# Designed miniproteins, single chains, continued (4), part 45

Each design is a single chain, and the fold is of that chain. pLDDT is the mean over its residues in the fold that is shown.

## One batch from the design tools (miniprotein)

Design m13638
Fold by ESMFold2-Fast:
Structure m13638 (fold): chain A 106 residues (1-106)
Amino acid sequence: EERLRLLEEGIRKLKEDFTLTLKAVNGQVELRIEGPAKPSDEDLEGIGLVLEALRPYLQELNKLKAPDGEEFTFHFKGGMSEEEARRAAEEVLKTLDEMIEKAKKQ
């Protein structure tokens, strides 16, 4: 899917370690990205693609009022292989899909 491809490409562009945290607070999902003090241009491009890939999922979760108290943290190591980046992307999207399904039930 296009979102999986964009997320995989974004993660693969990261040269330094980044942490992505998804936290449900007061019916909204907060997205936090933490990384090095001086990210490279490739890191910034990668983060841009990650945010673009996740945008529709975050918009849907915010419409559904995500369940409070859920927090998920993903660690992206710099220099991931294509297979490692794809696996990480699949885990992030699976988590978001599960959050959406749970929100629909509440």
Scores: mean pLDDT 82

Design m13639
Fold by ESMFold2-Fast:
Structure m13639 (fold): chain A 105 residues (1-105)
Amino acid sequence: MIKITMPKEVKAKEGESVTLTATASGGPIESASWFKQKEGKEKELLIKDGSKRAPGVPERISASVSGNTASLTIKNLKKEDEAIYYVKVKNSEGEGWSEGTKLKI
């Protein structure tokens, strides 16, 4: 069973850039997909399989994977970016979801 570690909350200001970092137990990340959930909404896919943006996701949102770490970078933060962010990770031990990181702006 993999364990994914992320901060519970990150605070930033409008116009800044933020990087959300997830660390997975059990070995190097094979795939990481990022999701955004706003209050009262379903989870929205942002990034699929490491770095592929979902249709309609702005270029200011990007992701990378390095070793056992997955990162989501959001540039030029807007109030609409306030949400809970989740990552789904796959490695040799299986698949797992993060508990979610609340981004406050």
Scores: mean pLDDT 82

Design m13641
Fold by ESMFold2-Fast:
Structure m13641 (fold): chain A 57 residues (1-57)
Amino acid sequence: SLEELAEGLQRDLGLTPERARALVERVGLDKEALRRALMEEFGLSEQDAEALLDRIA
């Protein structure tokens, strides 16, 4: 769910609830779009982004 994704982003990236919610609302449940945002906007490697998605999705 979007709430579970937002909670995972708060834990792993230190985002505020508002920022995490805005990010997941922007990318939705599209794993590819979220992986791309994690790599391009937050500077995660492809492996780190995929590991994060496996934990929170």
Scores: mean pLDDT 75

Design m13642
Fold by ESMFold2-Fast:
Structure m13642 (fold): chain A 63 residues (1-63)
Amino acid sequence: SEAEELYRLAEEAVRALKNGDFDKAREIVEKIREKYGIEVEADSPDELRELFERLARALRAGL
């Protein structure tokens, strides 16, 4: 389902952030924004991490 795909993207983004690949994390944010209509502002590594933590938490809570 879309929720499972979104969770997979969020997990992949968190993994990229842990590896220091902020460019990949930003690409995943853009993909999520465009495909799922989620509008987010994240232009720093800390903001990206906060965003993905919130997204993963929301997905686990059943969205």
Scores: mean pLDDT 69

Design m13644
Fold by ESMFold2-Fast:
Structure m13644 (fold): chain A 67 residues (1-67)
Amino acid sequence: MTEEEAIKELKERLKKEYGFSDEQIDAFIKNLKKRAEFAGLPLKVVLYMELGRFDEAIKILEEEAKK
């Protein structure tokens, strides 16, 4: 899954499950980007954590640790 695909999945989930507006979703994504930068993590890792895909997030972190 690409970062763009993960963002799309998260946006759809927030709209359908939580009733977020487009403005609320955009603010949420901006906050995730800021959190990723602050933590020194790839945005994709933070997106997977929010989607509950922890095993996939861990795999990305393990690959980054090998570099």
Scores: mean pLDDT 78

Design m13645
Fold by ESMFold2-Fast:
Structure m13645 (fold): chain A 84 residues (1-84)
Amino acid sequence: SEEELKEEALRKIQEAIRALKEGNVEKALEKLEEAKELLKQLPETPERKIALKYIEEAIEAIKEGNVEEAIEYLQKAGVAIASL
């Protein structure tokens, strides 16, 4: 169901945040790609677009070594997903 996809995407965001706090960048990026794939299965809404944008910004922050900024973006992504 759409609700199950939403809940699984939220779980992937939380798993990515934990991985970043543990210093496991590879696992964090894997979980974020999984979250994006789940969100893309949901209808295109403004909230879905916002969530995907924050995930993309988090991925770029991770690539630049800005872990704290990445976590901030992922927290914002989680709020957007919860609003779906």
Scores: mean pLDDT 89

Design m13646
Fold by ESMFold2-Fast:
Parts: sequence; structure tokens; C-alpha cells
Structure m13646 (fold): chain A 85 residues (1-85)
Amino acid sequence: ADELLRKGIEALAKGNYEEAVKYFQEALEKDPNNADAYVLLGEAYLKMGEYEKAIEAFRKALQLDPSNGRARELLEIAEKKLKEK
């Protein structure tokens, strides 16, 4: 799981957002309760302009870990972006 998250983070940093999504989805297939993987998946969708998918991922992260401040902040950003389009 950690290797897939690392590869996804590297892809995200390089702007390879579709590749990042694939790695984070594979990480979640192995560990479906990984809140951090949902946050990273949401960040990749947010960078792609896929705001509805980003919102869904951040909400799932918050269901698993309600104390995740990063997921809350990014959810607010994604919701604001969706309202602009």
C-alpha cells in the first residue's frame, strides 16, 4: 500500500493526475479504509477539475477519519470550485 501511495504522490507532483488516480485507486483496493489515500485521490481529482469526484473522495476520507483537517479544507475548496462552474 505505501509503495502505491508513494508512486501516486510522485505522479501527482509531476502533473500526471490520471496516473496518480490509478495508483491511489489500487492502494484503496488493498486497503479500502485508508483515509489518507482518499484525501490523495481527492487532491488528484481536484487538480484535474473533477470537482464532484474530489468531493466524493474527501467525504469518504471524513467518514473514515472525521478529525482529518486537510480533508475538510480540501472539501470546502472543491465545493467552492464546483459552484464556480
Scores: mean pLDDT 86

Design m13647
Fold by ESMFold2-Fast:
Structure m13647 (fold): chain A 57 residues (1-57)
Amino acid sequence: SMAELEAKKQRTIERIRELGEKYNRPELAEEAIKAAEEGKLDEAQRLGVQMVLESDL
């Protein structure tokens, strides 16, 4: 379970990095990565969604 949580954190961080590069949002990506590293996965996910929505609208 703890190993699964660490894998989930790592996957979240990698996905956020990819989104930050794709949408050219490095500052927002760094904020989301910091949240994930602090264990705030919901906040990191919210910021990732924000990156996508702002780029699609």
Scores: mean pLDDT 80

Design m13648
Fold by ESMFold2-Fast:
Structure m13648 (fold): chain A 63 residues (1-63)
Amino acid sequence: SAEEYNELGKQLFKEGRLDEALEYYEKAIELDPDYKEAWQNLGDVLEAMGQLDKAKEYYRKAE
């Protein structure tokens, strides 16, 4: 489910595995494009990766 992918992404993010966290958050929004928490988490990963413009775009999706 989208929630399971989001939870796995959160665990990977805590482990510093940013590329893998990004992949699972993307899978979560593929299943549920209205999943605001997953969009916010995508923004957080991109910010951690130094991709500030993309992070800002994804934070807007989390509104």
Scores: mean pLDDT 86

Design m13650
Fold by ESMFold2-Fast:
Structure m13650 (fold): chain A 75 residues (1-75)
Amino acid sequence: EKKEKAQKLLKEAFEHVRRAVDALRAGNYDEAERHIQEARKALEELKKVSDNQRLIDAMESLLDALERKIRERKA
């Protein structure tokens, strides 16, 4: 049960990360920010059902890097 839920949440988070990267490359910064927010929501839910701290830390670092990149591009 928890493992299946974790896999679904991980997939949702990665899908939003991919869409955020695509939006950032296209110059759609508002869309990129929206997808990062959705990925963060999926990551928070993942934290409740997964003990894979390395994966969680890696995803947080990736989302932080993407937010920084969007901030740089909007400035």
Scores: mean pLDDT 83

Design m13651
Fold by ESMFold2-Fast:
Structure m13651 (fold): chain A 88 residues (1-88)
Amino acid sequence: MAVSQQAAAEAARAIARVGDEVQSELAQRQADELASKLREKGDREGPEMQRKAGQELIQLGKELQRDPASADAGQRLIELGQELIASS
C-alpha cells in the first residue's frame, strides 16, 4: 500500500501554488486539474495512478518551460512529477 499520502498532498498544494504564479489561463486550469486528481486519488490509489499523475506533471512542466515567464514553475512541476514516479 502506498505510504505517499503526504507526498501527494504536498504535490497538490505545490501544483495549486504554481497555477497561481503562471500567467497562462490554460496552464492554470491544467495545474488545477492535476492537483484535483492527486487530492482525490493520490492517497487511495495504487502505484499506477501515482506514476500516471507524475508523467502528466512532467509533461505539463515541460510545456511550461517553453515559455520563459513560466520556466521556473515548469521545472517545479517536473521535479514533483519525478518524485511521484519515484514514490510509486
Scores: mean pLDDT 66

Design m13652
Fold by ESMFold2-Fast:
Structure m13652 (fold): chain A 84 residues (1-84)
Amino acid sequence: KEEAEKLFKEADELLTRAQKLINEDPSNPEKVAEAKELADRAIELYGKASELYKDDPEFVQLAANRAVAARLLKVAAETEYWLS
C-alpha cells in the first residue's frame, strides 16, 4: 500500500508539472512536448500504483480517474483547441 501511494504521489507531481507547462505557454511546441512526456510518465506510474494495490477497488478506480485526467491533458496539449 505505501509503495503504491508513493508512486501515486509521484504521478500527481508529474501531472501538476505538465499542467503548469501548458498554462505558462500553451503555444510553445517544446513545452507542449515536455508536458506530454510528463503526462505519459504519470499515466505509467498510476498504472504501476494500481498494480501494486490491485486488491483495493477504490484505489484502482482513483488511479484510473487520474490516468484519464492525464490523457485529457495530453489531448489538450496536442490540439491547443482551448489552451491558446
Scores: mean pLDDT 77

Design m13653
Fold by ESMFold2-Fast:
Structure m13653 (fold): chain A 81 residues (1-81)
Amino acid sequence: SKEELLKKALKLLEEALKLIEAGDVEKAIKKLKEALEHLIKAEAPEEAINLVRDALLALKAGDLEKAKENIKKAIELLKKL
């Protein structure tokens, strides 16, 4: 169901955040990509999808703080659904 896909995406976003805090950027990128796939399949709000895309770009650019901020905003938005 779309609801189960959203729950899976939330868990993946929370795991990505922990991995960034632990310095494991490569695993965080993999978790964000998996979260993005689930959000797209769930037809999540475009704002949430764009926040996760921006977090991926920030990680690739080495901007860990911007990545964490965007992930936290995506989690907050998805929890309000």
Scores: mean pLDDT 88

Design m13654
Fold by ESMFold2-Fast:
Structure m13654 (fold): chain A 55 residues (1-55)
Amino acid sequence: SAMQEKLIEENEKEIELLEEELKRAKEEGNELMALILETVIGGTEYVVERIREKR
């Protein structure tokens, strides 16, 4: 559905931005922020995968 496609696109864009922030956190040696960002990215990827399974 159009709603599922929009949700996938929005979440994929969010992952892209979070990956940039993760790179910066790792470059800065901010281990706590890197852990938080990796967790959020993994959770978002899991949601996208569940939506894809219904297509």
Scores: mean pLDDT 83

Design m13655
Fold by ESMFold2-Fast:
Structure m13655 (fold): chain A 68 residues (1-68)
Amino acid sequence: NVEKAKKALEEGDFRKAVSYLTAAAITASADNDKKLLAEVYKGMSELYKSQGDEEKAKYYEEKAKEYE
């Protein structure tokens, strides 16, 4: 889930963080869960920000706001 992805990012485990966010995105999309989609996009924004990708971080932050 998104919480596990954030913890993985804090531990520096990018691969684990991506895995948790991808699983959450699949579940949210299948269930049309807008709240979970917003949380996934926020997690992706934090992920890309940690990697120095400011453009992708902003893109996903904006996407998250669409579902809030």
Scores: mean pLDDT 78

Design m13656
Fold by ESMFold2-Fast:
Structure m13656 (fold): chain A 56 residues (1-56)
Amino acid sequence: SPAERARRRLQALADIARGEKTLEEVAKEYGMTPEEVQAEVDRVLAETGRLPEVEL
C-alpha cells in the first residue's frame, strides 16, 4: 500500500538520523538504492529542516 511504503521510507530516514544504519544497509533492508535514500534525506531536510521520527 502507498501508506505502508511511506511509513517504511520514513523509518529508513529515522534509522539514518539516529546513526544506527548506513545508507547502504538501509537501502538493502527497505528495498531502495543508496542514491535514492540519500536523495530522500536531502529532500526532507530541505523541506522541514530535520528528519521525521517514525514510531513503528
Scores: mean pLDDT 69

Design m13657
Fold by ESMFold2-Fast:
Structure m13657 (fold): chain A 104 residues (1-104)
Amino acid sequence: MTAEELINEAVEAYQKGDYDRAIEFAEKAIELDPNNADAYTLLASIYLDRGEYEKAVEYAEKAIKLDPNNPRAYQLLADAYWKMGDEEKAEEARKRAIEVAKKQ
């Protein structure tokens, strides 16, 4: 199974609300391809939905390091900081998401 196939399985599990299975598939994708920014972006989304905001920040930051032109990763970072009550960091991440999206 390729990293891309594992990401597809993780997305399907996530859409069905099976967060544990989605995390398992995304982690296996990272084991096969540690540079897969989509896997980290997906983990950030899952942890945000689970209310695990510090993990959502960690995975969003990893996604940004691998692909700094991904506006979704900055948006997830902003949403996580907003949920944690860090309005200043949330606003900065939101501005970065808009800036990156405009250059696409």
Scores: mean pLDDT 88

Design m13658
Fold by ESMFold2-Fast:
Structure m13658 (fold): chain A 68 residues (1-68)
Amino acid sequence: MSDEELAEKAREHLEKAREAIEKGDLETASKHLQEAKELIEQLKDEEVKKELMEELNRLSREGVRLVI
């Protein structure tokens, strides 16, 4: 899978995680965050990887705030 395909799929999962967090569906959010993380870890482009990991960390922080 190319970096473009990995990044696109990761962004799709991050968007679905954001929607799930907004709805309070933490089970679905956790699933999509995990899928995004697996895709991001496979990226060879360090700049894209950093960008997507930052977004993943922001969404994870928002989810934790809703639980706590």
Scores: mean pLDDT 80

Design m13659
Fold by ESMFold2-Fast:
Structure m13659 (fold): chain A 60 residues (1-60)
Amino acid sequence: GDKLNEEGQEASLTAIEGLENGDLEKAIEGVEKAIEVARKAGNELGVKAAEEELEKIKAL
């Protein structure tokens, strides 16, 4: 697949693993990387969704 798609999947897995393990730092890093990948891909909906998720994690 496209390198951006692979990078986005890795970022999503990092965020999910962080949340599942209670590692908020890892979860935040994963979501921030997902935002960067979505911006590079021109995926505006993905950017907004990831930014909302980041705010929810920071509120925990």
Scores: mean pLDDT 80

Design m13660
Fold by ESMFold2-Fast:
Parts: sequence; C-alpha cells; structure tokens
Structure m13660 (fold): chain A 63 residues (1-63)
Amino acid sequence: MDLEIGEKYVEEVRERAIKEGGLSEEQIKELEERIEKVEKENPEGVKEALRRLGAAIRRAEKE
C-alpha cells in the first residue's frame, strides 16, 4: 500500500537524523519524546511535512 511506503520514509528520516547527530541513547530518547509531543499536538503537520519531503526526493530521482 502507498501508506506503507510513507512509513519507510519516516523510518529513513529518523535514521539519518540519528546518524548525523551522533546522538547518545539518552539523547535519542529525549528526541523521540519531543517528537511524540509534537506529533500529538500537530500529527497532521508532521505527516504532511514528511510526505512532501518524500515526494521531492522521488521527483529528483525521476529527473
């Protein structure tokens, strides 16, 4: 399903942020808690932002 593809992009973005930040386990937990709070407050906003990023990446790869 298309929804499943979106989930993969969310996972990938999270991995990149962690790798780039070089975060410790505690920092990762704090980041996840903050993300959960933001998602609870504006779940639609976060979802739309990630969707737009994914679409932009696909367009760039398509040429």
Scores: mean pLDDT 61

Design m13661
Fold by ESMFold2-Fast:
Structure m13661 (fold): chain A 57 residues (1-57)
Amino acid sequence: DRRARAEAAFARGREAYAAGDYLTASEHFLQALTLDPSNEEARALGREAGRRIRAAE
């Protein structure tokens, strides 16, 4: 269940990222990392989403 929830959060993060919604993507990637801290792709994409948010300021 925890793994399935982590995978679902990661998938939602990737969908938001592809749509250019970096704030929503960052929130979903944080949820994915809370459930699975070993997901390096979620960490990398979350960091990139954060950079995009800051650049838009």
Scores: mean pLDDT 82

Design m13662
Fold by ESMFold2-Fast:
Structure m13662 (fold): chain A 80 residues (1-80)
Amino acid sequence: MREEAERLVEEGERLREEEVPRANSLEEIVELLRRAAELYREAARAYEEAGDEEKAREAREKAREVEEERERLVRLAEEA
């Protein structure tokens, strides 16, 4: 589980740091952020099951930040 959680975090970071800056539309960015948030939530659960509360907390915080970014962009797209 711990190695799986680590891979999930790495994939989430890749989506956020590499794919989001390369996206061509708000729709693409919103979808990438949704996937990243899901990956971080899965990683947090996996870390909790592995007993790594510090990593679980970090993953939960990243999921929250990404979800807040997604919600902000959705509102911008709907209000534009």
Scores: mean pLDDT 82

Design m13663
Fold by ESMFold2-Fast:
Structure m13663 (fold): chain A 82 residues (1-82)
Amino acid sequence: SIDDIVDQIKDQINRRTQQLIDDFRDNPSIVQLIQDMRQDIVNNLDDMRNQNYTDDDVRTHGDNMMGMVDSTGQYARRRRQQ
């Protein structure tokens, strides 16, 4: 069901973003950026439950959101290395 797919994607997003928060605990600005991104993604995924999306649409959106999390993590790591 769409609910099961959304729940799986939310779990993946929460696990990945929590790892980033843990990695950047000493940088409040980066932690806030990751928390805001996580909240926005979660809200967007929950909104998809009440709309006429297919399972494939939700999966594709989930893949795009994971890509956004990974890109944000890379950005944060580059800033820390400077």
Scores: mean pLDDT 86

Design m13664
Fold by ESMFold2-Fast:
Structure m13664 (fold): chain A 68 residues (1-68)
Amino acid sequence: ALTPEQQRAVMRVVNEVLDEIDEKGLSLEEALKLTDERMAAAGITDPAVREAVRRNVEGLWKLRQEKA
């Protein structure tokens, strides 16, 4: 399980990337690139955690494009 500090860092990265997607209309490639940059800056180095965060951002990006 993630430590509370790691969970806080992950939530911050996801929220910052989602804000950029919503405000600037980032492509999936741009959103994932930004996610990787923000995770590196936050000290998130575990490959499994990074993959989970990338998958979460990708899923949230796709939901934002598929307006009913």
Scores: mean pLDDT 82

Design m13665
Fold by ESMFold2-Fast:
Structure m13665 (fold): chain A 84 residues (1-84)
Amino acid sequence: MSPKELAELIRRAAEELREQGARLLAALPAEYQPELQKKVDEALEHAEKAAEAAEKGDMEKALEHLKKADEAAKEAARIYRESA
């Protein structure tokens, strides 16, 4: 897979995360939405950094940011489960 193809794949996964995050936010009471939104935003920020690193061929940095994006996404799922 080329660096460009990998970056495009990461950005596509980030778009799916954004859509899923929007659905979860819509299902929560307004008081819990800021906490969930913060974690979704953190996951999306790390996904974009991972895509940028992948485009540059820096696979170590790309994987580091993907791990952080995954951690933030898991926290978002936990917040939803505990708040809904």
Scores: mean pLDDT 82

Design m13666
Fold by ESMFold2-Fast:
Structure m13666 (fold): chain A 55 residues (1-55)
Amino acid sequence: SKVEEEKKKLEEELEEVRERLEGWRARGRITPEQVEAALADLEADKEAKIKEVEE
């Protein structure tokens, strides 16, 4: 279904961003707190988009 496709797409996008942020954290470019805050914002955005798609 379209809902399942959008969920998978959003989950894949979130995972890619997580890997990027973890890479920057490992290099000392950002703090663990900044990673946590960014991931929380992305998770909230994902939930909002899923709710919109689910109608």
Scores: mean pLDDT 79

Design m13667
Fold by ESMFold2-Fast:
Structure m13667 (fold): chain A 56 residues (1-56)
Amino acid sequence: MLDREAAAEALARVAGISRAEARAALADPAALTALLQRLSPEQREALAEALAAAEL
């Protein structure tokens, strides 16, 4: 099982949104894409590293 709760927590922390909003974004590819477009390059890199670490 991919740790979707850890992914939602990382996304919420990096993007400055609630965990509920992060979970909703992870379930909707369009919402996730829009959210990622709002993030700074540094925030996107931090999120990518957190997700890669959770997948390893």
Scores: mean pLDDT 74

Design m13668
Fold by ESMFold2-Fast:
Structure m13668 (fold): chain A 86 residues (1-86)
Amino acid sequence: VDPEELERVKEAAIELLRKVAKETGSEDGPLMKLIEEIEKATDPDKQLELIRKAVLEVLRNPKVSREQLIEATAIAIEVVGLEFLK
């Protein structure tokens, strides 16, 4: 995995999760815990697994907007690409 691409995808995922948590009123919820776990993870494979889990939580959340679903889908595609090309 390219460290620069992983960092870019990680930052995009964290930014999306913070926006979703804020807009859905879940700032103290499981999405914020996932952000903290992603930020603390040092192993690239673990970071990708946590990002995938977080994106899936956004895609399953009935309170998220269409724009947030599109962003989550884009990040999911990038995560799959990084896992496949590692």
Scores: mean pLDDT 76

Design m13669
Fold by ESMFold2-Fast:
Structure m13669 (fold): chain A 60 residues (1-60)
Amino acid sequence: MDEVTRRAAIHHGGLTEEQLEELLRMVEEGASVEELARRIQELTGLSPRSARGLAEALKR
């Protein structure tokens, strides 16, 4: 688990601390990359490609 990647998610993804905590809870509950990417798109408005990349980063 890479802390630099997690911090980059906030910095580059435009996520608030509360939104990141929600996404990390989804990871703990076994959410798929697709489920995470969908939620990231809902929270941030990022493109599907960017949201999927961020979802993959959060699961690593």
Scores: mean pLDDT 72

Design m13670
Fold by ESMFold2-Fast:
Structure m13670 (fold): chain A 99 residues (1-99)
Amino acid sequence: MFLVELEDGTVLILAFVEYKKGENITELVKKAILEEFPDDELARKAAENIKPENISVIGLVGPDGKWVDATGISGKELEKNKDKIPEGSTLLVLAEAKA
């Protein structure tokens, strides 16, 4: 996972997140940030402020290791289609939050 603070105070997060069937994508992203950076105040603030509209999916790796390009799919669109994502898939997500 990568976390970068921009000059305007925006935090960009690039993360690999394991998909768990039935869980909300935004909550999976928040949990992944807190697990990777448990003692980081910036990471905690970013996780608290992240919203579905601030999440973009770049790609998906299925449990078989196959890559699917998902660039431009919003977290909201992914949430609507999450039942089609195999459990144990890894999502590559870009998230944006203000800290």
Scores: mean pLDDT 73

Design m13671
Fold by ESMFold2-Fast:
Structure m13671 (fold): chain A 82 residues (1-82)
Amino acid sequence: SIEEALRALREALEAARRGDWEAARRHLREAIELLEAGEKTPLIERALAHARSALRLVERGGRREDVIAALEEAIRAVEEAL
């Protein structure tokens, strides 16, 4: 559900804040899968774009602040979709 995706994004954000990049990647992949499985609204598409950006940054060794910013934008979009 969209609520499960929001929880996964929040878990990814907390992992990123701790510097636990394996946990951040795992939760981001879960959130993306959950968002992709549901209906595509503009807010959900926006959340997916930000979540995919965060995952790419984690996988390619981007800056922690950039990962956190992308996750916060994804969370905001999902919260607005609820």
Scores: mean pLDDT 89

Design m13672
Fold by ESMFold2-Fast:
Structure m13672 (fold): chain A 77 residues (1-77)
Amino acid sequence: MKLDKRVLELEVEASLYTMAGTIYLKQNDKKGAIEYYKKALEKYREAARLAREAGDEELARAAEEAAEKLEEEIKKL
């Protein structure tokens, strides 16, 4: 089968980094938030790449959409 396990692992890592970034924002630490959001962005982008290589366009699109949303949030900080 496709690389579903690795894609899910990357998505979980991205979610954890996103949560960490949000915690830093609540503490008014924009630098910490940006650092963890960028780590999450890297994981979502890798997940999208692997999903696309595996031919899973639905998973790839979902991961790309999450990455774009997170990139917009980083740009606002």
Scores: mean pLDDT 82

Design m13673
Fold by ESMFold2-Fast:
Structure m13673 (fold): chain A 66 residues (1-66)
Amino acid sequence: DELVEKIKELILEGREDEAVEEFTKAVKEGKITEEQLKEIVEFAKDIGREDVAEKLLKAYEKVTKE
């Protein structure tokens, strides 16, 4: 969960492009579960960053959708 914490910190710091990149890499490498994805997305929404939540969901869709 160190990876989840890192992504949350990047979002909180306003480093959204880096957060999305780290998240996308983690999804591609199989290091993020669907539960952890939901946790990160809810965190972004909770801090008022719905824009980041949307970017994370789109990144996940691109990696996991056939």
Scores: mean pLDDT 81

Design m13674
Fold by ESMFold2-Fast:
Structure m13674 (fold): chain A 66 residues (1-66)
Amino acid sequence: MTEAERRARVLRAAVDYLEERPLSPQTIAEIQALLKEAERVLKEDPDNPIARETLERAQRLLQQAA
């Protein structure tokens, strides 16, 4: 397993967890940090489907908070 693949799996677990939480300022900050990290993984590994899915899910959560 590559480091990028491993990081993507960790980020997916984090977004799964954040989807279950109410949208508090702390949760929004955590989602923003997750989004930034998912973008970094995709910059290093553009073909990573897990990182792409995590990015899309994090963006959706932020849209719900807006």
Scores: mean pLDDT 78

